# Designed miniproteins, single chains, part 26

Each design is a single chain, and the fold is of that chain. pLDDT is the mean over its residues in the fold that is shown.

## One batch from the design tools (miniprotein)

Design m883
Fold by ESMFold2-Fast:
Structure m883 (fold): chain A 75 residues (1-75)
Amino acid sequence: SEKEKLLEEAKELVKEARLLAIKTGKEEVYAEAAEATNYTIYLENNIEKLSVEEARELLEKVREHYERAKALAEA
């Protein structure tokens, strides 16, 4: 389903953010990875209740935190 594809994309972004946190050891990168993880857990736990549009908005939040993690990792 579309929502399952969005969830899988969110999980991949979380995996990448966590790898950045591990590689850099930076507290701020871990914090952003944790936020991305929290949004992804919410999406997974509520997938049957959320609309596709709501799931897409949650993926956007995961992506925002992933992009912040990436920027902080490069700083």
Scores: mean pLDDT 90

Design m884
Fold by ESMFold2-Fast:
Structure m884 (fold): chain A 76 residues (1-76)
Amino acid sequence: TLEEQLAQERAQLKEILKNLSPENAEELLEERIRSLQKRIEAGLASEVDILALQELEKALELLQNGATVEEVVELL
């Protein structure tokens, strides 16, 4: 289901993020956001892709506003 796919992607993202510095976490999120934006612009995005993009953008904003990686992981 859509919820199961999002939960799996969220779990994988949390696992990756918790092992990164804030700078590396920000770079990873920016790269993933850019990739998803290109897919949307090409008309190839699924509903999961759109929701994942929104979640990644929110995570990036939290980091840029001074949240720790641990705080971002807890809020996702």
Scores: mean pLDDT 81

Design m885
Fold by ESMFold2-Fast:
Structure m885 (fold): chain A 70 residues (1-70)
Amino acid sequence: ELEKAREALEKGIQAYEKGDYKTAADYFVEAAKLAPGTPLEIEARQLAGFAALKYGGPVEAAKVGKRILE
């Protein structure tokens, strides 16, 4: 579980560095869901929000936050 979460986080960071913010947000959402209740969940949730803001603005960031919680 945590190992897969870290892998998803790394893939998200790689996508973000390449400017693929939508793919980055999707990986960060996956990482957060795989590591509930951990510091990695908090980090992944924040990164997902930042990536979503980059490609879709505040409305998309809010939608991404909802996907993590539900």
Scores: mean pLDDT 78

Design m886
Fold by ESMFold2-Fast:
Structure m886 (fold): chain A 105 residues (1-105)
Amino acid sequence: HHHHMKPVTVKATVIAKGEKGKVTLRLSVHVVDEEGRLVASQGVTFKEFEIKKPGDKVEYEATFEAPVDGRVVATATAIYNGKVATGSAEGRADDETLEVTVEIE
């Protein structure tokens, strides 16, 4: 199906409460139609952040192309010291910005 595409920005905030180390963030975006069927899957982003003290916050934003009138689901997965935490946000393509927060210990 051909839809006009719009940029959707996903802003992910990771809060690491453990010891110093690296957090790996994976960000993915899925678009579903009005029937809940997957019509587009865009962007898998892997980013590494250095955590220097417990409670450090890192923010990352990425822009994905999504069809207009699509329902957008953004999922952020953080991996830190062998632990995994996931956050998600949902909106529509015309919202243009989705925010996700992930807390990991």
Scores: mean pLDDT 74

Design m887
Fold by ESMFold2-Fast:
Structure m887 (fold): chain A 85 residues (1-85)
Amino acid sequence: GKEILEEVRRGVEEFRRALEAGDTERAKALLKEILEKLEKAVKEGKISLSEANEVIEEIRLIIVDSGNEEVLKLLEELVKKFLSL
């Protein structure tokens, strides 16, 4: 629902700030938390897979703009796991 997407968007904003601060470990932890929340919300029928993929694409663009290759690699690993649902 809307409440889950709002919570996830707050997490994405914290994730953006961690990347801008160069805090790679915090960014990785936040990324895992965001994708776990999206996976749970899709499994529980609270959001669609399409809505989750839109958020994942926003996150990918943030990472690409940051140039953080380590965080990008983690996103690719988490997305492969997510798409196996």
Scores: mean pLDDT 84

Design m888
Fold by ESMFold2-Fast:
Structure m888 (fold): chain A 83 residues (1-83)
Amino acid sequence: MEELEALDARAAEALRRRAEEVGWEAVRAALAPALAAARALAAERGDTPETRAESLRLLAEAARAAGAEEAARLLEEIADRLA
Protein backbone atom coordinates (compact mmCIF):
# COMPACT_ATOMS: atom_id res chain seq x y z
CA MET A 1 0.00 0.00 0.00
CA GLU A 2 2.68 2.49 1.06
CA GLU A 3 4.77 1.64 -2.02
CA LEU A 4 1.81 2.17 -4.37
CA GLU A 5 1.07 5.54 -2.72
CA ALA A 6 4.71 6.58 -3.24
CA LEU A 7 4.58 5.55 -6.91
CA ASP A 8 1.30 7.49 -7.37
CA ALA A 9 2.96 10.58 -5.89
CA ARG A 10 6.00 10.18 -8.17
CA ALA A 11 3.82 9.72 -11.27
CA ALA A 12 1.81 12.84 -10.38
CA GLU A 13 5.06 14.79 -9.86
CA ALA A 14 6.41 13.66 -13.25
CA LEU A 15 3.17 14.76 -14.97
CA ARG A 16 3.32 18.10 -13.11
CA ARG A 17 6.90 18.70 -14.31
CA ARG A 18 5.85 17.96 -17.91
CA ALA A 19 2.85 20.31 -17.59
CA GLU A 20 5.23 23.06 -16.43
CA GLU A 21 7.25 22.56 -19.65
CA VAL A 22 4.41 22.32 -22.22
CA GLY A 23 1.42 23.77 -20.35
CA TRP A 24 -1.47 22.06 -18.55
CA GLU A 25 -3.77 22.45 -21.57
CA ALA A 26 -1.55 20.20 -23.72
CA VAL A 27 -1.22 17.55 -20.98
CA ARG A 28 -4.97 17.67 -20.26
CA ALA A 29 -5.79 17.26 -23.97
CA ALA A 30 -3.49 14.22 -24.25
CA LEU A 31 -4.92 12.59 -21.09
CA ALA A 32 -8.62 13.35 -21.71
CA PRO A 33 -9.39 10.39 -24.07
CA ALA A 34 -7.60 7.94 -21.72
CA LEU A 35 -9.48 9.33 -18.68
CA ALA A 36 -12.79 8.94 -20.55
CA ALA A 37 -11.89 5.35 -21.52
CA ALA A 38 -10.90 4.58 -17.90
CA ARG A 39 -14.23 5.91 -16.61
CA ALA A 40 -16.16 3.90 -19.23
CA LEU A 41 -14.22 0.74 -18.27
CA ALA A 42 -15.04 1.23 -14.57
CA ALA A 43 -18.72 1.88 -15.37
CA GLU A 44 -18.94 -1.24 -17.58
CA ARG A 45 -16.87 -3.74 -15.57
CA GLY A 46 -16.80 -2.24 -12.07
CA ASP A 47 -14.01 -0.81 -9.93
CA THR A 48 -11.69 -3.83 -9.51
CA PRO A 49 -7.88 -4.20 -9.36
CA GLU A 50 -8.02 -5.57 -12.94
CA THR A 51 -9.94 -2.58 -14.35
CA ARG A 52 -7.76 -0.17 -12.32
CA ALA A 53 -4.62 -1.77 -13.81
CA GLU A 54 -6.08 -1.54 -17.34
CA SER A 55 -7.03 2.12 -16.75
CA LEU A 56 -3.50 2.92 -15.55
CA ARG A 57 -2.05 1.35 -18.71
CA LEU A 58 -4.34 3.54 -20.84
CA LEU A 59 -3.18 6.60 -18.88
CA ALA A 60 0.46 5.52 -19.29
CA GLU A 61 0.06 5.42 -23.10
CA ALA A 62 -1.50 8.91 -23.04
CA ALA A 63 1.26 10.23 -20.76
CA ARG A 64 3.90 8.86 -23.16
CA ALA A 65 2.10 10.56 -26.08
CA ALA A 66 2.29 13.83 -24.10
CA GLY A 67 6.08 13.34 -23.69
CA ALA A 68 5.84 12.36 -20.01
CA GLU A 69 7.81 9.11 -20.38
CA GLU A 70 8.84 8.97 -16.69
CA ALA A 71 5.18 9.27 -15.62
CA ALA A 72 4.22 6.58 -18.17
CA ARG A 73 6.80 4.14 -16.75
CA LEU A 74 5.63 4.79 -13.18
CA LEU A 75 1.96 4.28 -14.14
CA GLU A 76 2.89 0.97 -15.82
CA GLU A 77 4.72 -0.12 -12.64
CA ILE A 78 1.63 0.67 -10.52
CA ALA A 79 -0.58 -1.30 -12.97
CA ASP A 80 1.76 -4.32 -12.82
CA ARG A 81 1.58 -4.32 -9.01
CA LEU A 82 -2.26 -4.26 -9.03
CA ALA A 83 -2.88 -7.14 -11.46
Scores: mean pLDDT 77

Design m889
Fold by ESMFold2-Fast:
Structure m889 (fold): chain A 77 residues (1-77)
Amino acid sequence: MLLSEVELLEEALRLRIAVLNAIAKSSSDPELSAQYKAAAERLEARLREARATEDEEERLRLLREALAEDAKAVKEI
């Protein structure tokens, strides 16, 4: 059983949201904790937006943009 491209991208976003939440929980700095939690919430909102679209091409575009934004954020912090 192989995941479709959409399912693979959605799973990648879920994993990244989990990582951001884990960083937020492990941070002893309440300011940094709030920042990482907000980042996780932004990605979750983007995942919900992608799931709400009925256009497969648009869903793929939104998922790819969300992952690219997350990848950039991870490299900058």
Scores: mean pLDDT 77

Design m890
Fold by ESMFold2-Fast:
Structure m890 (fold): chain A 87 residues (1-87)
Amino acid sequence: LPEEIIELFEKIKKKLSPEEAKILEEVFKRVQELVEQGVDPEEIRKTAMAYARELVAKTPSLSEEQKLRVLIAVQELLDEIEKALKE
């Protein structure tokens, strides 16, 4: 992944709680693996969003607002990754 995407990930992570940041980290690691394997960007998005929803569902200590915040953060990161992969 380009350094700009890694910097964006770090900025988003700093705005999240430790629990929210942990979910974002796990999703980001999975996305990096899929990018390295040459997986289609649409499939990466589907896999990453499904994984994010699973992790959020397994973390009942998160409020509904926190769950939404994590899912939005993942979506924003995926949008920038898709742009980087197309350019």
Scores: mean pLDDT 83

Design m891
Fold by ESMFold2-Fast:
Structure m891 (fold): chain A 84 residues (1-84)
Amino acid sequence: MYSVELPLSDEEMAELVGEAIVEAARRLGIEVEPPTSKNWASAFTGTMLRLIGDGVSPETVLRIRREALRLVAKRLGVEEVEDS
């Protein structure tokens, strides 16, 4: 059983995460399809798996992951997820 209290709805969080992933990938020179999942964790994981399937290196996928989480944290007014 999960209990998560988020400032946004699950659908809004999935959209925010999807936008952050697309922006992070674009900043690194990579084109990625926006995730269509309404669950933010599935949107995130699905996009990372798609990038690997498209031949993106695991190092680049992890870099996109960190940048996307940083962008999400910044937009939610939470401290950055990287060591800052």
Scores: mean pLDDT 71

Design m892
Fold by ESMFold2-Fast:
Structure m892 (fold): chain A 66 residues (1-66)
Amino acid sequence: SMKAIEEALEKSKKILEENSDPDVGLQESVDYVTQLLKEGKLSREDAEKVLLEIVKEYFKRKDEQE
């Protein structure tokens, strides 16, 4: 559902933002989304959408640092 995607995105972006190392933040965000998928809280299709947005945010953050 759209709400599940929004909640996963909000939490994942917060994990990425609060982590001083963007590579560690990416790994923790990915782990969080994969855990939601394993628990059945996100469908595979919704998890793919969330992961795509996390990767985009990660690259944006890396570009701002380098």
Scores: mean pLDDT 81

Design m893
Fold by ESMFold2-Fast:
Structure m893 (fold): chain A 65 residues (1-65)
Amino acid sequence: EKEEKLREAEKHFQEAAIALDKGDYDTAIKHAEKAREILKEVFGEDHPLVKGAEKFIERVKKLKA
């Protein structure tokens, strides 16, 4: 179900935000990647929500370095 997939993506984004707040960048990236894959499956690669998730991942990677 599309609706259930979106709920799963939302849960992964929540976990990513919590991990980022705690400074756990690896966990934040893993959850954001899961959310990105779900959003890509639902909306397609070029959708703004997928691009937003990609931007989040790149920003967290820069903080990790």
Scores: mean pLDDT 83

Design m894
Fold by ESMFold2-Fast:
Structure m894 (fold): chain A 81 residues (1-81)
Amino acid sequence: SPEVERAKKELRKVLLDWLKKNPDLSPKERALALAAVSNAQLYIEQGKLDEAIADLRQVKEQSPPELQAFLDRVIEIVEKL
């Protein structure tokens, strides 16, 4: 749907902007952010919005504060679908 494609573009934009602003991220933090966004995009493509949000919240619970703030933005984008 157009809404899903728009959300996927917004998720990619937010991810790329966050990575650019945080060049000193550890490889582990970078990998977690990339995996979280990729998984969210797969779930929203399948119409599994509740699953996407649940997975993002689980990743957030085990993440440092800066990554938590980023994941909150990702959750907001998914919740608007």
Scores: mean pLDDT 86

Design m895
Fold by ESMFold2-Fast:
Structure m895 (fold): chain A 68 residues (1-68)
Amino acid sequence: SMEEVKKRAEEAKKEAEERAKELDADNAQLVRILADMLVKDVEENKLSLEELEEAIKNLKRAIEQLEA
């Protein structure tokens, strides 16, 4: 359902924001932008749960690269 998709997107955003606290200011800002884009994409394009999980994987990969 859209409610489950929205809840999952907000959960992923919260996890990304927590990880961003350990980064420098520039990288933290990039993570926040990426997380905001994910939430907007869900709302505007009505992503399925499967599409959202793929987007979350991409977000997590980007964060891991910034943590390196």
Scores: mean pLDDT 82

Design m896
Fold by ESMFold2-Fast:
Structure m896 (fold): chain A 100 residues (1-100)
Amino acid sequence: MLTPEEQAQLNAALAALVARLEAAGPGLSPAEAKRLATDVARTIPDPALGTLFAVLVGELVDLAVRDPERARAVGREYLTSLGVPEDLVERLLALLEQIA
């Protein structure tokens, strides 16, 4: 279970990633999406949480390309279990569906 401080860092990082993905627009490659996730992960004060963030988002990007329906289901369950707000989860998942 994440501490309240780790939860706040994760939520801030996900919000930053969503904003960067929205700014980049549709049609990002999986490599470009993972690069944005890695850049955001480096801004997380906890290096272990940063590594977890980069891996988690990278796996979701790969899954979204391979199986979009499963990516939506798995991503929603995982992010919700980590205490991420539902609106932020849905925005992230919608952006992952636009990766080409």
Scores: mean pLDDT 83

Design m897
Fold by ESMFold2-Fast:
Structure m897 (fold): chain A 76 residues (1-76)
Amino acid sequence: MAERRAELAALIAKAMGLSDKEVRAIATYQAAKVELSPEVAKEVRDLVNEGASLDEIKERFPGLDVEAVERALEAA
């Protein structure tokens, strides 16, 4: 699913004049968000905004896909 969404995002972004780097960031963020529950994604975002480290987030939500969290943080 991620590869198809990345392809669609690239087509849309080209029409809007976005750079290839921005397209990649959007695709990565969307993939990570799908792997996180909506409630968990919101909590992770709030914790990052408060300055929490990735390790703190993993302690808070041990069921999280760490790779998905890293991709979401990189895209932000």
Scores: mean pLDDT 54

Design m898
Fold by ESMFold2-Fast:
Structure m898 (fold): chain A 68 residues (1-68)
Amino acid sequence: PLRIPVPQTPEEARLLARLVEHELRTIPASELSDRTIAAIERLIAEVGRLDPEAAARARAVLDESLAA
């Protein structure tokens, strides 16, 4: 399992969202397993607790990756 620190501030949430977006843009969609997608969705949910807009942007990138 991925062990990423849970964000505690909006700034940390935005940094985590940018990291998730970067990973999604560099990983081929064919390498995104159901387990990996579930882990990313959990991270986006944690971001959304502190910064819903950052979570929405990360979610959009995930949806774009899955639509490709």
Scores: mean pLDDT 77

Design m899
Fold by ESMFold2-Fast:
Structure m899 (fold): chain A 107 residues (1-107)
Amino acid sequence: SELDELLENTPDPDAQALVRGLRQLEKRIDELEKKVADPNITLEQLKELLFEADVLRAFLDIYRVMLEKSDLPEEVKEALQTVIDNLRARIDSLEAEIKKKIAEKEK
């Protein structure tokens, strides 16, 4: 994992805290993606997952602000910003899939 490599190679404590936080968000996104893929998922569960995706988006926005305000080297900021952008895109795709499944179950 790119985040695992960054965690091992980045000695700065603030950078390590951001990488650990992003790694936890990535794991939570992985779990949500697996739950959404369950063919037996209920409408109520889908609505709960949509709320969880919104919460993950909010945490990602907090990490983005923390990164922008940090005194980290520009190369480290660019690498972490790329990770944040990739996680944001995954949340966007996940929310779109959840909304589609909700619409299909409400027919």
Scores: mean pLDDT 84

Design m900
Fold by ESMFold2-Fast:
Structure m900 (fold): chain A 75 residues (1-75)
Amino acid sequence: SMAEEAESLIAFARAYAALALERFPDDAEVRALVAQLETVMAQVRADPDDAALWARLQELLGRLAARWEELTARR
């Protein structure tokens, strides 16, 4: 079901966000992206049939992944 798929994506997003904060606790962009992810995860859980919220969650995850790459690729 979409609700089960939403919980799976939220579980992944929550774990990834937690790892990003542990790895880069002092990075302001990581903190801002995680805060945005927390808001959108709550919205997806409330309405798992809203495709726009899923797209927003995926966009934020992609931005967090891009920031992780920037921080790990540079000294």
Scores: mean pLDDT 85

Design m901
Fold by ESMFold2-Fast:
Structure m901 (fold): chain A 84 residues (1-84)
Amino acid sequence: MSGEEQFEKDIEALMQLSLWIARNQIDLNKPLTEEQLKALQEYLKKITDSLILSLLYNSIKAYVKNPEAKAQLLALLEEAGYKP
């Protein structure tokens, strides 16, 4: 039950992150502003499931084409607690 509840919260955080990106038209293939990076980091901190964090890390590596933006996003995941 605790594990299922945590997974539900992590999925909700991921959905809120996706909505934030869509609503603010965030281009992840462009280096983010400090304010955008801080907001993204707060969403990532709410995601504690290692599988979900691993999927996000690998998705960034696969889909983000700008090398500076990719480096920023991967660093944020590591700062949020993900260890590759």
Scores: mean pLDDT 76

Design m902
Fold by ESMFold2-Fast:
Structure m902 (fold): chain A 87 residues (1-87)
Amino acid sequence: SLMDQIMDAIMSGRDDDAIALVRQTTDVSTLRQAGRVAAMFGRDDVAVEATRVLLAQGRFDSARDVVAYADKVGRYDLAARLRALMA
């Protein structure tokens, strides 16, 4: 599935592939999960892109969930970058 391909790309450190796959989906659950997993694995540019796609769809609650998860896993600089996208 597209979800499995995104997760594999994130876990394998293939950031450009993960970003390209994230841009192919409008599925909020997939984007939210991709952002969370990217935050956990230190794939900042992927987390930023997943959050941008969520915000482009007006999904502020899901974008805030990704930010909260980045804070929870101690990725404070990433969480600040994600909050800046919502300003």
Scores: mean pLDDT 89

Design m903
Fold by ESMFold2-Fast:
Structure m903 (fold): chain A 74 residues (1-74)
Amino acid sequence: GGAGGRAAEADTGAKVDPALDDGHGNAAAVLGGLLARGMSLEEAAREAEKRTGVPVSERVKEAGLAAAQAVKAL
């Protein structure tokens, strides 16, 4: 059977609360600091989640790794 329909999906995804954005940045910074101290990504993610209470997603892990590399590059 042929499926045809019009669905108006206008979810811009730009609805980011500044408080949420700051929280994710803080979690990434904590993760980066732990990684710079020699923790594994998995342990650092768990510790960052425990300290900030923010769920550590793949995006946060990527940001944390970048932050850790920036710190070590000094």
Scores: mean pLDDT 70

Design m904
Fold by ESMFold2-Fast:
Structure m904 (fold): chain A 98 residues (1-98)
Amino acid sequence: SMKEKIEELLRKATDALLAGEREKVIEIFEQIYKLGVTAEDLEEVAKRLDEKPIFIDKLQAQVARKLAEIIRKVEQVKKKYGEKEAEEYLKKEIEKLA
C-alpha cells in the first residue's frame, strides 16, 4: 500500500540521518514528496509509529511530522507563488532536516 511505501522510505531516511548520509536523506525526502503524499498522510503514519514503545519508531514519527510541516508549507508556497518557488522551498527545508 502507499502507507507501507511511506513507512519504508521513512525508515530508510531515518537510518540515513543517523548515519550522517545527508545526500541520501535529501533524495529520500524528495522521493516521498514525489509520491504525492499529503501532510495528513505523514501525520497518520507518525501517529501509528508513536503507538509503538520503540525508540526508532518514535524517531521515525518525529521525522514524519517535520516532513509533514514542510509539505504543508510547500503547498501554501505553490498556491501563492507557483511550482518553481515551491520546489526551491522544499529543497531548502529538506536540506535543513538532513
Scores: mean pLDDT 85

Design m905
Fold by ESMFold2-Fast:
Structure m905 (fold): chain A 91 residues (1-91)
Amino acid sequence: MSLDEFIQLLSQRIADLRAAGFTSDDQRRDYRLMEAILTYAEGVRNGDKKKVGEGLIEIQRIYSEMLNKNLDFAETFQLLSKKADELAKEL
């Protein structure tokens, strides 16, 4: 999955959850989780170091929850981590 495809997929999933009206605590948690990942991914895509930092803090907080959700984030997370490291070196 490309970074742009991932951002589009996350944006659609977030929109679907908003449309559903957050009928459960799990849905509200999933929304926050996806928003954090989207912030990080957009920061990486746009070279926005501040967004990368904000998203990374949120992702680190919820990382273990992502791994347990039966969602395929592993490859995309590895890609994002590598790109974030590259961005950090361009200080």
Scores: mean pLDDT 70

Design m906
Fold by ESMFold2-Fast:
Structure m906 (fold): chain A 90 residues (1-90)
Amino acid sequence: MEAELEEAKRILHSIANYIEEARLSDGGWRAVNEELKKVLIESGFPEDKIHYVPSLGDPGDRAPLEAAQAAKEAILNGEKPVFTVATGGE
């Protein structure tokens, strides 16, 4: 239902915002990476999807974003997202 879609959008928006802030961050890239990891775990993403460790100033921001995009597509397609946290249950 629309409630599930709205909750999914909130989760995706929060994750996207963290990724975008991390991308624009200057100084504490490692700290930003740890915060993003914590948010993803608390949002119900499997830790296996967020264990990526960057070699430079790009700490896995692409992987979480693509995972969030995939979850959104699943919901819009009438499927259960792989990263369900509080989207209206099953």
Scores: mean pLDDT 47

Design m907
Fold by ESMFold2-Fast:
Structure m907 (fold): chain A 89 residues (1-89)
Amino acid sequence: MSPEEAAAEAEQAARAIEEVAREVGALDRVRPHLEKAREAVRAGDYEKAAEYLLEAARVVVEAAKDRPELVPREVALRILAVAVSAAAA
């Protein structure tokens, strides 16, 4: 994967996580992880960016589990899958 492709996938994952986090009221909890992920992408450290995206996704999944009326579990799990994909390719 090129640096441009890796950065694009990381940003796509970050946006998906941010959107669901906003819906479940967990944006403030998720934001530090997303900022660290974006900083890692700017530094060219895509492995570290993927780790931060995974932590952000976990926070969203936990928030969605506690507030299933706000976000379906399937959406939270999909975001986790996207964050995992950002680490692989």
Scores: mean pLDDT 72

Design m908
Fold by ESMFold2-Fast:
Structure m908 (fold): chain A 108 residues (1-108)
Amino acid sequence: DVARYLEAARRLLAGDPSGADELLELLGLTPEQVEAAARGELSEDELQALRDRALQANRELEQQQIAEIVEKVNNNEKLSPEVLEGMLRRLEAAGLTDVAKKVREMLK
């Protein structure tokens, strides 16, 4: 799961839109499931399982992305502002605000 999640995130960072679709699939979210949840058609157990999976995937992505950014900064690699902004946006969208703050501090 982690390897697929990270590969999908890397595709998205490289400008491949299929990475976004893969991330939604790995979170167990389809357009149909989102619609069903909005209509109250999913059971509480199904909703809880989706929440747990999303939280786990977000934590795994958080750890890997921070490690990669820290490594590149320590090696004096110039990451484009667009790449860093994209990563910050994804971390914020995933609810990883504390990790997003750490990345933002590295930009200052």
Scores: mean pLDDT 64

Design m909
Fold by ESMFold2-Fast:
Structure m909 (fold): chain A 60 residues (1-60)
Amino acid sequence: SAVIRGVLMHEYGLSEEELEELVAMVRAGASREEVIARIMEKHGLSREDAERLYDALLKL
């Protein structure tokens, strides 16, 4: 998972702390829509990129 985490940080311009916050939200049971909205709001990603990142977080 460390390799996948590194790829996601590079691809989406996230710090390790920012990626871990998103992983924690998913593990705490936040809805798909809440996590996508947070990615778009905090990281400035398009909805399409936020959806791809969300799908990748589920595989961590």
Scores: mean pLDDT 84

Design m910
Fold by ESMFold2-Fast:
Structure m910 (fold): chain A 73 residues (1-73)
Amino acid sequence: MNNAAIAVRLALVFYGHSAEADAVGEEVQKLVEEGRYEDALELAVNRAKDLGLSEEQIKSLERAFREGIRNEE
């Protein structure tokens, strides 16, 4: 699993959504492996909104995703 997908999974687990974290992480991993970074981030943000994460929690998840992408270089 790539670092961006791991970061999204860990953020969702940390915010109390462990049951959904694996499925969302797998969707993010697939899009990142396809080079679709913007689509992967949009998917992660939309899933987080659907799960009821606050704007601050979503910003934290976005930061974790971007750090994950940076660490793939």
Scores: mean pLDDT 80

Design m911
Fold by ESMFold2-Fast:
Structure m911 (fold): chain A 101 residues (1-101)
Amino acid sequence: IEELIEEIKKLIEELKKLNKPEAIRAAEIAEKEIEEIKKLLEEGKITEEEAKALLKLLKLELKGLLYLAQGKEVPQEIREEYEKLVKENKEAFEKLAEKLE
């Protein structure tokens, strides 16, 4: 989990360095998502496996956004992995989504 959080933080910094309003906003939302995932895990509302899946989803989302911000297409492999993880971890994803609304 800590390794995934550090990888995500690096992607957040890359997005902020682009100095684009959309990228900065996405980075801020991602920081909020990390804190909510940590809170859900500490409160016992999700398992460590679910927390890891949610962090992987966030990492894929930020990678996709970084490609788009550079005028590149998001690789299909990233999109497919994201959809698979959402489908396999629907309950945990819905718990996080409720906290962000």
Scores: mean pLDDT 77

Design m912
Fold by ESMFold2-Fast:
Structure m912 (fold): chain A 79 residues (1-79)
Amino acid sequence: MAEARAAVRELARAMLAGARAVIDALRRGRDLAQQVNQRYLADLQPLVDRLRALGVSRDMLREVSAEFAPEFDALAAEY
């Protein structure tokens, strides 16, 4: 249970960090942003696979994701 929640929080933090890196790279150039985005998506795959292996429930995803909603909303508003 605690491990599954920690994995969801780790994925959310990785998504926020990766999205910020892509936005920063876009300000430096589109080609660089594309490379950063491709690497970011590849880095997320093991975290997503871990969530599937742990059998994370829809309710747990909703509950833990709600903790990060303000940070995702702020990032979306910037982009």
Scores: mean pLDDT 76

Design m913
Fold by ESMFold2-Fast:
Structure m913 (fold): chain A 91 residues (1-91)
Amino acid sequence: QMTLEELKKFARDSVKFINESSHPKLVDLRKELLNCIKKAAEECNVTEADVIDVLRGKEKSTLSPETELCVLQEFVKCLKKVFKKFNVPIP
């Protein structure tokens, strides 16, 4: 299992990759990223804005550590499935 720090790093690096990448399916990757934000919000019973705050960094998250871990685990789980679907290498 990934640590909280590893989950945060993976999430930030993945969001940056999707936003800065010239990948052939970038539009589809961005749609899947938004879908992963929505799924993490639904699974952890938080708002999409709460998920975005977690992804932006620890200083801006008002969520409990347990809820933050839930959000990061569900988001990263969703992203790993997306990367596998689009044949993007997972480190």
Scores: mean pLDDT 75

Design m914
Fold by ESMFold2-Fast:
Structure m914 (fold): chain A 66 residues (1-66)
Amino acid sequence: SSATERLKKELLERARRLRNKADRLEGLSLRYNSLGSLSQQAKQARKEADRLRREAERLQQEAARL
């Protein structure tokens, strides 16, 4: 149905936004790592990126069930 198709697109768009944020956090993590003194901040950014990727995967799986 059109309503199901719209919901699927919304879930996929939310997943895409989360992955984009994760990509930015991975970039930030690499920049922190290059500064040497910010290794804990680099780890925190990577951990947050991983959490966002897992949430995006969950949303994609939900969309796939529609």
Scores: mean pLDDT 87

Design m915
Fold by ESMFold2-Fast:
Structure m915 (fold): chain A 55 residues (1-55)
Amino acid sequence: SEEEIEKLEKERIELGKRYRENVAAGDQAGVDRALKEIGEVEDKLLELYGLPVPK
């Protein structure tokens, strides 16, 4: 739905900020966690747009 897409887009933006903050701080565990969460949100967005999710 449109509301779900908007919510996930906002989550993606927030996760992108966390990723950049962890990179600046040298927190590799935080970087890895943020990248995993970004990938999960992107996969869900692709599913909602009716696009193939990469394997």
Scores: mean pLDDT 81

Design m916
Fold by ESMFold2-Fast:
Structure m916 (fold): chain A 88 residues (1-88)
Amino acid sequence: KEKQEEALKKGKEAIELLKEQKKRAEELSQYPWAQSLAQDLDKRIKELEKLIKETQRDPSKAEELEKKAEEAKEYVRSVEELFRALLG
């Protein structure tokens, strides 16, 4: 129960981070690489939203959600580094 609540919180935090990066990619939509990045981010957001809904119905999904949320945060870090390399 505590694990389910913790996993849901981490999942929602990861979605917010992914949405922030998607917004940045969409603002750079004139570049083909940014369009591809926005599509990849959208796919990851949808996957994580689906897992959040599944975890709300089934607490046994909490560990999977926590793992996927951490993977999403690592991906966000990689995206931030990409933006810095291409735009900084």
Scores: mean pLDDT 85

Design m917
Fold by ESMFold2-Fast:
Structure m917 (fold): chain A 88 residues (1-88)
Amino acid sequence: MSTVEQVAEILDELFRAGNGRATPRQVYEALKRRFADDPALQTAVTMAVFETLKEFGLSWDDELTPEQYEALRDRVLAAVQAYEAQRA
């Protein structure tokens, strides 16, 4: 299973478990726990989350709307794909 697929599953499960609600902090913490041994991947994910916060004027503890969550998910997955492409 690819890292991108693992990240997508984590994000989808988190959003479902929150009944369609999640915060940027919950996304960050879930990915940090899963990939604790990969600091480069953690940095890529952290930057993607931070850029999403900047774009929508959000704090780490603000509840994401479905549209904001989709934007965060897309940005995180794009960052993970770029990271994996460099590792190939």
Scores: mean pLDDT 81

